Designed miniproteins, single chains, continued (4). Designs and how they scored, part 34

Each design is a single chain, and the fold is of that chain. pLDDT is the mean over its residues in the fold that is shown.

## One batch from the design tools (miniprotein)

Design m13162
Fold by ESMFold2-Fast:
Structure m13162 (fold): chain A 87 residues (1-87)
Amino acid sequence: SLEELKAELERLRAELGELLEELQRAVNSKAPKDEIAALLARAREVLARIEELVRQIEPLDPKFAAEQRRRLAAWRETLDRVEAQLA
């Protein structure tokens, strides 16, 4: 149901938020590249799951899906920026 999809999205969003905070702390403390890469991989996995949920929500609530896509774009840019610094 739409309610179940939105509840799962909120759960994954909270998980992503925690990972982004951990990633920010790791970057600021100049943690080893392998540690930062592992956090990036975990954040990418959660982001992909959120993207799939948004895709499922779109035909049921296109306005909500559009709002989530804007948020997703910002998170992708943040992760891409961190990943580029590891290369």
Scores: mean pLDDT 87

Design m13163
Fold by ESMFold2-Fast:
Parts: structure tokens; C-alpha cells; sequence
Structure m13163 (fold): chain A 85 residues (1-85)
């Protein structure tokens, strides 16, 4: 029951930590649109921001970091489950 919800929350948290990938995608899409409009200066700014986010996000996507988040959240939710019984 709540164990399934806990796994879903951990997965959701991991996806939200990776939610910056979607932000990067949006920046790249905006860069493409700026290129289409002939605004190369804005396109360059969006691309540079996307690159920095990717570099920082890759370090944060370390499997060890994901396991730390899991280890921190799982005991808290399991304690809540125990309190229900």
C-alpha cells in the first residue's frame, strides 16, 4: 500500500531532480524559436544557460546522490506507515 506510494514518491523525486532536463529542453526549444526569428543573441543566451544547467544537473544526477535521497526519505515514510497501525 504505502510502500508502493513510497516507491512512486522516490521515483517522482528522482524525476523532479531530473525535472531540470525538461527545463533544459524548454530552453533549447526557445533557442530554436529565437533562431527562426533571427534573434541569434537570445538563442545564444538560451543555449549557454542550457549548457550550464546540464553540467550542474549531471553532477546532481549521480546515483550516489539518488541513493542518499532515497535513504533519507524512505525511513520517514516508513515511520508514517508504522504510525497508522
Amino acid sequence: LLDEALELLIEGHSRMAQGKEEEVRELLEKAVEAIREGDFEKAEEYIEKAKKIVDENRDKMDPAHVEEVRAELAPRYRALVAQLE
Scores: mean pLDDT 56

Design m13164
Fold by ESMFold2-Fast:
Structure m13164 (fold): chain A 62 residues (1-62)
Amino acid sequence: PVFKLKVKKDFTPSSNPDVTLKKGDIVTATYNEDTDDLTLTYKSKKFTVTLEEALKHFELVS
């Protein structure tokens, strides 16, 4: 499934240390059932975060 997440606090993903997400930014997330993680799309970049990282740093946009 594809959904939107909002950044709760500035953070840098462990998979992409050159990318910093800013508080209030909206990212597109796709859940990967095979690996139990999320692929995020942010400003034309794609990177992977664990569910634990996602729960700490994002909130679901409802």
Scores: mean pLDDT 78

Design m13165
Fold by ESMFold2-Fast:
Structure m13165 (fold): chain A 74 residues (1-74)
Amino acid sequence: PVPALDELVEAVYEAIKDLVPVSLEELRRETERLGGNVVAAVEKLTADLPASKKREIAVRVTAALLRTIGDALE
């Protein structure tokens, strides 16, 4: 089973909202523009951030995605 796209976007937003000046609505819109690729949307929206912050964001995004997918597999 695959989680709904909206659930993935919301989980990712909750994980990174304190690190990025981006709204849930902007993340949802960019994910839709990129064919449902939430990881690519985050990368695009955070392109101008320092490498250290991008790494922290990548870790949190990965953890959120693994948790959401794990829940869907049960």
Scores: mean pLDDT 79

Design m13166
Fold by ESMFold2-Fast:
Structure m13166 (fold): chain A 82 residues (1-82)
Amino acid sequence: SPTLILATLKAKNEQQAQKAGDAITARLRASPDVLGAGYSVDGNTVYVGVRARPGKEQSVIQLVREAAEAAGATLESISVLP
């Protein structure tokens, strides 16, 4: 079954949070290892959800970390849901 990965990130402000969410989810959706990605924003906090292809969970976690760094957002937590 596809695994749901949830990431919580902090940006400088709400405008930067929206930009980070857009950039991160665009990069995630470009990967063949990703079945779907989306985000929501609450103030300067970005919540990213991504569905990893079975067996690709670690590759997708790495991609989330790389995408967050490239977007200038601070990755606070990653959770993997069964």
Scores: mean pLDDT 89

Design m13167
Fold by ESMFold2-Fast:
Structure m13167 (fold): chain A 77 residues (1-77)
Amino acid sequence: DIDEGIVEIVRGVLNLMISKGHVKDAAEFAVSMSDRLSSIDKDGAIKILEDMSKAAEKAGYLDASKKAREKAEELRK
């Protein structure tokens, strides 16, 4: 489905950003897209936010990690 394709495209963009060293920007982009992604695939959106939170924390971007984690928790409710 087209909706499933959108989630995979966003995941691909995030992975490309991380591979280029733009980990903070990737986490922030995931947060900015989260409401749109959750309307398509809530579980997929949560998974992306969790993955970006972990990547940001590992790279030392604690504020970006926290925002991604908080958004994932918000979407679980």
Scores: mean pLDDT 83

Design m13168
Fold by ESMFold2-Fast:
Structure m13168 (fold): chain A 85 residues (1-85)
Amino acid sequence: SEKIEEDIRLSLVLMYAWLAKKAVEKGDAEEAIELIEKMEELAKTLSEEQRKIVIEALREIKRKAEEEGLEEVVEKAERAIKEIE
């Protein structure tokens, strides 16, 4: 059941997205970047449809990072989006 394994990986990516948003809120750019890298790596193993969900999560992280003035996180999220597309 490859589908179940993919759904588990997607759930893990979304957990990383939540943690990345929390890192951004507390100003922890290094932690946010590490979590985005983990999201990007896992997203490459997901279906095209699931990658769209990850891209939306990364766009949310990017918007939050822009609000908090964390330019390095903004740039990292933008690169991750381009790599997954």
Scores: mean pLDDT 87

Design m13169
Fold by ESMFold2-Fast:
Structure m13169 (fold): chain A 75 residues (1-75)
Amino acid sequence: MLSLEELLEHLDEVLAKVEANELANTFSKNEGRVLLALNSAEEENPISNAEIAKILNTSVANASKLLKYYREKTA
């Protein structure tokens, strides 16, 4: 499993791409997996949307949108 520090770095990169309007660019499978791992009920220690929002320094709504995007993309 990736460490929380590694997950945070990947989330910051994803958020920066969103803020830069780079959503048209294909994010890596690893970035999508990192987001899913943080909020997956099947992972050993799933993290809530509220906790992810704190980590990303963003709203719960924005965190939920990013997680939903990657869930749909990786399904």
Scores: mean pLDDT 54

Design m13170
Fold by ESMFold2-Fast:
Structure m13170 (fold): chain A 75 residues (1-75)
Amino acid sequence: MPLPTDLQLEVLRLLSERPMTAGEVAEKLGISRATARRILDELVRQGLVERDPETGLYRLTPQGRHFLERLEAER
């Protein structure tokens, strides 16, 4: 898989704590909601994150959690 940008990595770390909306991710990272949504949708495309259509919450997939744990262990 391609290496995440620092911002993508921060998004994965936030979602490792709990599911969040694009707005919550934007608030925590100090970025626009549009930027947060773009990053989240890219991570969904990569299979690292999934979105609940009922709630709008994004969460780590098992693959995404494993990817984050592996990446942090190699640093």
Scores: mean pLDDT 79

Design m13171
Fold by ESMFold2-Fast:
Structure m13171 (fold): chain A 97 residues (1-97)
Amino acid sequence: SVLSEKKLEFIKELVPIWEQLLKQTEAGELSVQEFLERLKKASIEIAKKLNLSEDEQKQVEYEMEQFARMGEKDPQMAIMRVKSVIRDMKETIKRSE
């Protein structure tokens, strides 16, 4: 469906950006807090650029807020959760090919 195609395009564009930000964080160039702030901004901007539905954009914002809350409580857990989501997105892309 068109909805599923837009979601796939979204994660295809999102993965390389998330991986770049993660590498910068692991290199000590970004704090975990700066990482999560940039992750949120980039994810919301891409969702808007690709004209995801209002509900899908709200879901992206909600998920980014959950990462931020997790990062305040446990920065290491937030990084591990982001890595898990990247793996899930990559598997979704692979299954679409």
Scores: mean pLDDT 85

Design m13172
Fold by ESMFold2-Fast:
Structure m13172 (fold): chain A 65 residues (1-65)
Amino acid sequence: SMVSRQVGAMIEAMGIAIEIGASVRVEDGKLVIEVDELTPEIQEKLEEARRILAEAGIEVEVVLK
């Protein structure tokens, strides 16, 4: 089902967020991923997370804090 796909995508994206030390929250109907720095490695991981979430129909925003 669509819900199962979205839950799976959220779990995978949370795994990536934990790996790169990011925080995740929901704001204005979007999933917001906050990172303290952007290295090439972190950028690659964020792009993978965006792909997974986009494929599941989840809107995502990345914020540098």
Scores: mean pLDDT 80

Design m13173
Fold by ESMFold2-Fast:
Structure m13173 (fold): chain A 72 residues (1-72)
Amino acid sequence: AEERIAELTARLVADPTDAQAWFDLAKAYYELGKYREAAVVYRLLLERFGDQYPDLVPEAEKLLKEATEKAK
């Protein structure tokens, strides 16, 4: 499970403009119960890529809200 986060992190070190890798990284943190980390990555995704990838926005906003609520 953490291996997926390491893979996605390495991909983003090589290409930080890969919006799909950012989305997948946030989802991987969420699935591991790392809700604070997931929320940070979803916020970054929305701020940096929301205008370029509007189709990702509704799901990212929903998951950001859920991650923020679960992080309490």
Scores: mean pLDDT 79

Design m13174
Fold by ESMFold2-Fast:
Structure m13174 (fold): chain A 61 residues (1-61)
Amino acid sequence: TDSVDAGGVAGTKAYEETLKDGGSDEQARFGGLVGTIVGSMLGKEGAEEGARFGRDVGLSR
């Protein structure tokens, strides 16, 4: 449950931060997906780290 919750939070933050940093909707969606996966892997404390990684990956696409 905590992993799923962290994934959701990380994905939402990655999506929002990608758009805030000038990314496209497609980049934001990809960043959100990556943030969700990484956040789920890291658990509840990893939501912020997952969001940052997802944003960085989204913006690089």
Scores: mean pLDDT 76

Design m13175
Fold by ESMFold2-Fast:
Structure m13175 (fold): chain A 80 residues (1-80)
Amino acid sequence: DANEKALKAALEGLVKELEKADLEEGEKALEIFKEAKKKVEEGKATVDDIQAKTVEALEIIKKGGPEGGKEAAKKLREYY
């Protein structure tokens, strides 16, 4: 329960950071995290699912995404 709430909060924070950056590469990462957030809200996402999506989004962010998004994604990984 606590871990699920922490993951939801971390995903919300990451989405917010990526939205603020308003970068084209950030938009793809946002889509990935919005999908992950939807699954978490439905109670169907596992920690492994969120980890996979975070890795995918981190690769996009590293290619040219916002620095704020990179920091938020690192924090999200701490909940795995």
Scores: mean pLDDT 60

Design m13176
Fold by ESMFold2-Fast:
Structure m13176 (fold): chain A 70 residues (1-70)
Amino acid sequence: MLERTERIVDELLAQMRAEKDPFDREVLAALALIHLSVGRLAAERQGDSETVKRLNELADRVVAEDKRLL
């Protein structure tokens, strides 16, 4: 779960950095956050606190990247 979610988020972050349109960049950020939210919910249901922590850290990075590009 974590490895797959990290891969998807990394690909979306790369697309955000390459995207010139502000609206399309926000769509990519929203998609990354949706993937992270689904992954976090699944990890919480399994009691996997380490995965929850890592997914929260990735969400913070997505938010920080989005703010930097604004």
Scores: mean pLDDT 80

Design m13177
Fold by ESMFold2-Fast:
Structure m13177 (fold): chain A 68 residues (1-68)
Amino acid sequence: ELEDYYARKFDELYRRIVEAPTPEERAAASGGLKGVIEAYEKGFSKEELDELIRQGEAEGRARYQAAK
């Protein structure tokens, strides 16, 4: 079900934030999690969710690199 897919992606990214080996990877996972929340609020499909996670992770990394 779609709700289970969202729940698993949220849990996966939250775990990646907690277990991140570097601040950059934590920033990437945090960006991805923001994508999950946005997709959930808008009722997006699995494909749209996966794309928002990718974009969020890339934005998270970019923000970290810009601050460095």
Scores: mean pLDDT 84

Design m13178
Fold by ESMFold2-Fast:
Parts: sequence; C-alpha cells; structure tokens
Structure m13178 (fold): chain A 88 residues (1-88)
Amino acid sequence: MKDLPEEVFEAEVLTALALIQAGIIKSDLEIAKTKDPETREQILKEINEAIKRLREMADEIARLHPGFAAEVRAAVDEIEKEVKKLKE
C-alpha cells in the first residue's frame, strides 16, 4: 500500500494547479463576454485548448487520487457549459 506523503503531496499540488488553471479560464470567459465577436472567437479557441490540457491533468490526478480528479472534472464541465452558451 502506497501511503507516502510524496504521493498525497503530488496529487494536492497537481489539483491546486488544475483548479488555478480553471479559475484563469473562467476569468477569460468573463472577458470574452465583453468583447466583439472576432476577439471572442479567438479567446474561445484558447479556452478550448486550455480545457484539453485541464482534462489531461485530471487524468494524471486520477492515477494518484480519483476524488481530486473528480473536482477538476467538475470544474471543466462548468466551463464547457459556459463556452456552449457563448457559441450559441
């Protein structure tokens, strides 16, 4: 059984970094809402790339701690809902 502090610490650090990234993406979405259609489309393209990276981080976190990965995935799902609303 791998009850090492390093494994727990690694999962916590990756989760914190992922949630910080999710916060940045949410900020970019708020900025996108205030911009013209051309600028908004560019920001949304960058957000979609960030979402892909965030999902990859969640997969890495899942190998260490499934519960922390679920928190990151929930944050991504919220972001994707907002992106879909802006594209409509």
Scores: mean pLDDT 81

Design m13179
Fold by ESMFold2-Fast:
Structure m13179 (fold): chain A 94 residues (1-94)
Amino acid sequence: APAPLPKVKINNPEDWGLSEEQAKELTEILQEKVNEIMERVNAGELSPEEARKLMEELIEEVEKKAEELGLSPEAKAALRTYAEIARLELERLL
C-alpha cells in the first residue's frame, strides 16, 4: 500500500473562521476521498486521465465548500497545500 498522506493539522480553530468540528470534517473528507482515488489507481480501476479528473473535481468541491463556509485565508492555504501534496503523490503513483 502507498504511504498514508500527511494530515493537515488544525491547531487553532479560530484561524479557520468556523468550528473545529467543521474544519476537521472538511480535512477528513478530502483525505478519505484522496486515499480512495489512489487505492483505485493501485487496483488498476482508473486510467491516469480518469484519476487526474477525479482528483481535480474533488479539490474543486472542497474549495467551493471552504468558500461557502467562509474559511480564513490561512485555512484555505492549508487546504491548498494538502491538495498540492495529494496531486504530487498521485503523479508519483501514475
Scores: mean pLDDT 72

Design m13180
Fold by ESMFold2-Fast:
Structure m13180 (fold): chain A 110 residues (1-110)
Amino acid sequence: PPEPPLDAASRAELHAYIEKRVEELKKKYGINDEAAEDILQRLRAKLDALPPSTPVSRARRFLDEEIERIEKDIKEGKLKWYTMSPEEKAALEARRKKQIEDYKKELEKL
């Protein structure tokens, strides 16, 4: 029999599926909370844009394709900030601030 189209119940199940997949990505790749929220919002927006006539299996496949793209970008190092810890982010920001201060001091000597 043909698969039912996206109704409110099916959309709710797919929202729960998105949340589960994002949590799995966090565990697998060490993704920070900010990046996880970004992925969650992107996937929810894509699901909400799908017309009600979309079969549930096709909607899930569309979400899985987007997740696969995100995983590929993480593996290829295109989304480095996604896997930075709060400590690493703070250390990078502190280092950049020090570099700017050191550069200003060198300019003052000229």
Scores: mean pLDDT 78

Design m13181
Fold by ESMFold2-Fast:
Structure m13181 (fold): chain A 92 residues (1-92)
Amino acid sequence: MEEERRREEAAERVAELVKRANELAVSDPKKALELVEEVLELLEENGEAAREGILRAAEEAGSTTEREPSVEEVREGLEAAKEALEKKLAAE
């Protein structure tokens, strides 16, 4: 009950962070990087809730996948996004 509520709150928070990071990736890559780092921290605290939040953000963006990614695959994707944003910032 309390755990379920906290999981829902964490998933919603992650979904918001992912959507905002996607919006800012081009206009403000530094802020997008900070948001990706926060999502990675939340994934470390509760991988399942973070995965649910990421899937929710993807669905809202119109992305549909036939296969649900694992927590490890989500982590790898976020680390790749972080590296891409760091490279953009280093190029300036």
Scores: mean pLDDT 76

Design m13182
Fold by ESMFold2-Fast:
Structure m13182 (fold): chain A 85 residues (1-85)
Amino acid sequence: SLLEKIEKENLERAKEDLKKNPNNVLSLTILAIEYYKKGEKEKALEYAKKAQAINPNFIKNTAEGLKSLGLDEEAEILEELYEKL
């Protein structure tokens, strides 16, 4: 589907951005969401932990921002990951 193609492109772009800057908190957060959606929850949590270590509360603040934009699925993923940090 178009959505699956967009999600794959987002994952690939986030991986490339992270190769250039290992501390890119946005890329780490995108990877956490996308791996969670793929059922790779442990890998998702590892990326979330890295993002949180670089910028405290980034996961929580991003989840709140995603809710305000109506991106409820992505927001709920980040909230679940944040509770495990």
Scores: mean pLDDT 82

Design m13183
Fold by ESMFold2-Fast:
Structure m13183 (fold): chain A 96 residues (1-96)
Amino acid sequence: DQDIQNFIQQVQQSFKDAVDEIRKAGFEDEAKKVEELSNKLIQAIKNKDFEKAFEILREIDELAEKLSEENPKVGTFVGATVGTIEIHLTVLKKSL
């Protein structure tokens, strides 16, 4: 389970960086929602609830698309974060 612990640390750091970028751009409500969703994502990963984890990633990605309408740089950054975590989660699921 060291791989799960390492992945959780990656998820925590990646979404912390995403939340900080959203806040700096002035989207406080969206930043809070991504932060809440990232915490739920971490809990789903800890529980090995991969179906729930992918659902949460989809919700964050939909938020990133909406953010892209107002600020393409921030929306693209959040979307890229989701894409990277989704790839790593897919690899982790296959390894278990």
Scores: mean pLDDT 89

Design m13184
Fold by ESMFold2-Fast:
Structure m13184 (fold): chain A 74 residues (1-74)
Amino acid sequence: SQRERELQFRRQQLLANADYLDENRDSIAQGLAEVGSEGTRIVSLDGSETVVTSAEQAREALRRLAEEMRAAAE
């Protein structure tokens, strides 16, 4: 059905996004750290927010986000 195709597409998008985050984590984290000393907000799939002020914090937040995306795709 159309709904089944839409749900499958959403699942594929979550997995693709998680893979992209895992493959590009260091690059994305460095970019987020360069935005400014005020910090960058990363929003999880459940709407919870994490404020990151360093590349190390950004890497951890992106790792958790990718794990959440994979869990949501199951």
Scores: mean pLDDT 80

Design m13185
Fold by ESMFold2-Fast:
Structure m13185 (fold): chain A 75 residues (1-75)
Amino acid sequence: MEDEEKLKRRIELVREIREMRERGLSREEIRRILEERGVPEKEIELALALLETAEALRRIGDEIDRRLAEERARR
């Protein structure tokens, strides 16, 4: 089943990109590494977009927590 293999590869790719970003690698460095492995650019862009969406949601949560902490500290 081609769809199942495609989904597995996409999940693995997203995990690898997340790990690379946590190690401090830049977006461009990640793209180069994946291109060298023969990953299609469309798959790289899609995986990066998925990760960026997850990171945007995380930043929103972080900002909410920061504001709540500031409000408590300024009582």
Scores: mean pLDDT 75

Design m13186
Fold by ESMFold2-Fast:
Structure m13186 (fold): chain A 82 residues (1-82)
Amino acid sequence: MMEAMQEVTKLTNELTKEAGVDKGKANKISAYAMTSVSHSYIGDEEGSKRYLEEAYKLLKEVDEKVAEELKKRVEEIQRKIK
């Protein structure tokens, strides 16, 4: 769990910086992605998908390619969680 949260934080910081997202929006994207991973960990797959979709929508407004990469890589992190 803690390792997965660190990986998501690093990923969202990297991708939001690459896309040129402002700090407020970047923090919101990171919060949604981290919340998605937390819901996946407790077995709430519906909640996990909803929060990841919110992060995706915010990032897609700036850069669709980077938003797709975020979604793919967060889903990869979620598959590694027991």
Scores: mean pLDDT 82

Design m13187
Fold by ESMFold2-Fast:
Structure m13187 (fold): chain A 80 residues (1-80)
Amino acid sequence: SDEFELLKKYFLELLEKNFSKERITLKEALEAIKKELDLSDEEYEKLSKVIKEMVGDLEKLLTKEEIAEILAEAVLKLHE
């Protein structure tokens, strides 16, 4: 969907701004997103829970593009 592609692009640009590494963990990405978007502890816990339910392993090294896709899907699930 257009909403998914826009969210993916948004998160990819945030990750590229915050990380020079090609591969990072979802945990590192979530910590950066919390800081960049100034998320409350409640908003962060809700997002982290959805992502953990989707992928299981937050410590796995993934590309920034793969993480941006996961973040975009998680945000869409939260706004259903």
Scores: mean pLDDT 84

Design m13188
Fold by ESMFold2-Fast:
Structure m13188 (fold): chain A 71 residues (1-71)
Amino acid sequence: SSADLIEQMVKSFELNLRHFKEQGLSDEEIQEFTDSMIGQLTRHLRSLGLSEDDIQELVERIKKIRDEILS
């Protein structure tokens, strides 16, 4: 389901962002990476016919994880 896809993508993003933080990426680099990936991911998922509501939920969750990692 789209909900399962969102959960898996959120978990993958969290692991990647935490890994980048541990590897010494700056807060600016993590922000730029997150914004770039959100843009690419949003375009791809929209092309696959995912609903705007599902896309917005995914984006919101990724941004919350980014903010937690940068706090």
Scores: mean pLDDT 84

Design m13189
Fold by ESMFold2-Fast:
Structure m13189 (fold): chain A 65 residues (1-65)
Amino acid sequence: MEEIRRNAEETAEALSRLTGRPWEVADIREVDGELVVVLRDLTTGDEIEVPARDLGALAEGLRAL
């Protein structure tokens, strides 16, 4: 859980830097036996769902930009 939350927070920070808008970790929930992280754009209220297993790859991809 702690590692997943940390990866989620790092991803939210990367999105904030890239978009120029604040993002937060809105929720971490289990869907069909899989942990899913919900990230929210605080300016628009839009949410995206990212499987916890994909967070590391997403964060790495965002750092490459």
Scores: mean pLDDT 77

Design m13190
Fold by ESMFold2-Fast:
Structure m13190 (fold): chain A 54 residues (1-54)
Amino acid sequence: ADPFELADAGRLDDAEVEAKRILNDPDASYSEGLKAIAALLAVIGAREDQRAAA
């Protein structure tokens, strides 16, 4: 699954798990690793926004 799609759907825990799976995959490409890092940053930002809005 695409961790950005999961984050966009509000499934932040699933997005984090998927991004970490990609980062821990030794066969993942450099671009896939960068995308996973970007997705983790997006998840952190979304969680901070939700916390501030609560």
Scores: mean pLDDT 77

Design m13191
Fold by ESMFold2-Fast:
Structure m13191 (fold): chain A 61 residues (1-61)
Amino acid sequence: MKITVTLEAEGGITDEQVERIREDIRRSFESQGMAVNLDLRVRQGPDGRLEVLSLSMEENP
């Protein structure tokens, strides 16, 4: 089993920002011994910062 993060952004998000979010989430779950598929919706705010709109988790068999 492995963790996977999918990001959907309405605009302005960079690959570097996506990678940072994915790495943070992956590291958190792997440190706990969990294998989870994540669906993360992200929006870039007016300041150019990322905002998480929703996060859903699915057990990856």
Scores: mean pLDDT 61

Design m13192
Fold by ESMFold2-Fast:
Structure m13192 (fold): chain A 112 residues (1-112)
Amino acid sequence: SAAELAEEGGRSAYSAGKAIVERAGKKVSPEVATGMALTGIGGAFGGYQAIKKAKSELEREGGKLAYKGGDYAARGALLIIKNDGVGTEEAKRLGERAYELGRKGYELGRKA
């Protein structure tokens, strides 16, 4: 359902965002950085699918938050990859936005 897609997408964005924040100022392996990027992409895709299937405003807003959160997480992880695997302050800010939006997205998905 759209509610389940928003919940799962939001949880993925939340998880990837927190992982990015926790690695600020640290060297990150390519495997870990790629995993965070793929998790963010998955969250965004889930959110997009939730928007397309939404039958209520709660489902639509949850999907939008999951999509935005997943996008921020993917961008943060890709920035770490571009910066030779170092967690930058810019990546940390993207990760913070990702986990905040992801959390709100999965909470709305659960309520729907």
Scores: mean pLDDT 88

Design m13193
Fold by ESMFold2-Fast:
Structure m13193 (fold): chain A 97 residues (1-97)
Amino acid sequence: MYTEEQIDEEVAVALLYIAAAVTRIALKSTSPENKEEEDKRIKETAINILKDLLSVVKNPEFQKILKRAIEEIKNAKSGEEVADVLRKAADEMDKLL
């Protein structure tokens, strides 16, 4: 595989755990009045992160997990659900290491 198009699978897993943690921190810092806007921002940001990871991850099993996570996030109703999907995807990918 071409090095510039692929990241270390351990790094990909770490990035998803970080994304889940940052999402939870953002949610804890959000006032009730801004919750809907923050949920939407979190959802769009998470989809973009997963699409970027999908473009650089060449492992077919990781690609399957990331594609599923993108669809689950598209259907998520809250930022908390987005954080849970990101953590679940990271856990599933970590088991393949």
Scores: mean pLDDT 82

Design m13194
Fold by ESMFold2-Fast:
Structure m13194 (fold): chain A 66 residues (1-66)
Amino acid sequence: SEENRQRREEASKAIKEYEELGKRTDYYKYMAEGYRKAAELDPLHRSLYLRMAEGYRYGYEQEKAE
C-alpha cells in the first residue's frame, strides 16, 4: 500500500541520515541507531532492521575493545 511504501521510504531516509552522521565518527554506533530508528518507522520489516542494528552494535563494541 501507499502507507507501507511511505514508511519504507522514511526508514531508508533515516538510515541514510545516520550514515552521514557516522561518517564523521563512530560509524558503527550511528548505523546501529539508524537501523533501530528504521525499525520504528517501518514495523513490517522490524526484525530485519533490528538484526542489522545488532550487527553494527557488535562492530562498535569490537572497535572499542581494540
Scores: mean pLDDT 85

Design m13195
Fold by ESMFold2-Fast:
Structure m13195 (fold): chain A 69 residues (1-69)
Amino acid sequence: NLEKAKKLLEELAKSKNPVMRAAAHDMLKYIEKDPELTIEGLDNLLKSPDLTEEEKKLVEEAKKLLEKL
């Protein structure tokens, strides 16, 4: 569900971590045109050492929703 994935990325864009905010805004720009590229970006975020447990759950759910497209 594309709309749910977008909402999860909008939540990530509210992160206090500027790297997470920038990544979320970038992914929101591409999500409708290139969901595969967005999934790759989410995979890269999951490897980040600065990702909080809450941010990790948002990223994992967004990825799962996009993989069902």
Scores: mean pLDDT 80

Design m13196
Fold by ESMFold2-Fast:
Structure m13196 (fold): chain A 133 residues (1-133)
Amino acid sequence: EEDRRRELLQQAAENLEKAKGYIEKAYSLLTEAHRLYKEDPSKKEEADKLRQEAIDLLYKAVQYLVEASNLLREAGPDAEPALREAQTAASYAGKAIVLLAEDPENFEKAASYAKQALEEAQRALDIVRELLA
């Protein structure tokens, strides 16, 4: 019973750490793309490449956040706060993806969504680590 719950929480933590890593990389790329695009419009093609790389990373992050959410839901009611934060992180990552598709030059707002996703993923991870202590 408790061994199964602990296993689910450990797997959720691993998926949250992977999601966090992908979001951090995407946030860095979006911040760089914003700088390049604003400081030198001739570097639009370089910024566009960074945008595509960030979208791919955010998509991978969403997959790991969804898996973490499924594991946290199975872990039971005391994991609900971590589940909520993981779902919020996935929502912000998804908003960044949608924004970059609809308004490709809005790197600043997309980076803001990625930062919020990162903060929520970290909160989910912190809660899971507390439950494992």
Scores: mean pLDDT 90

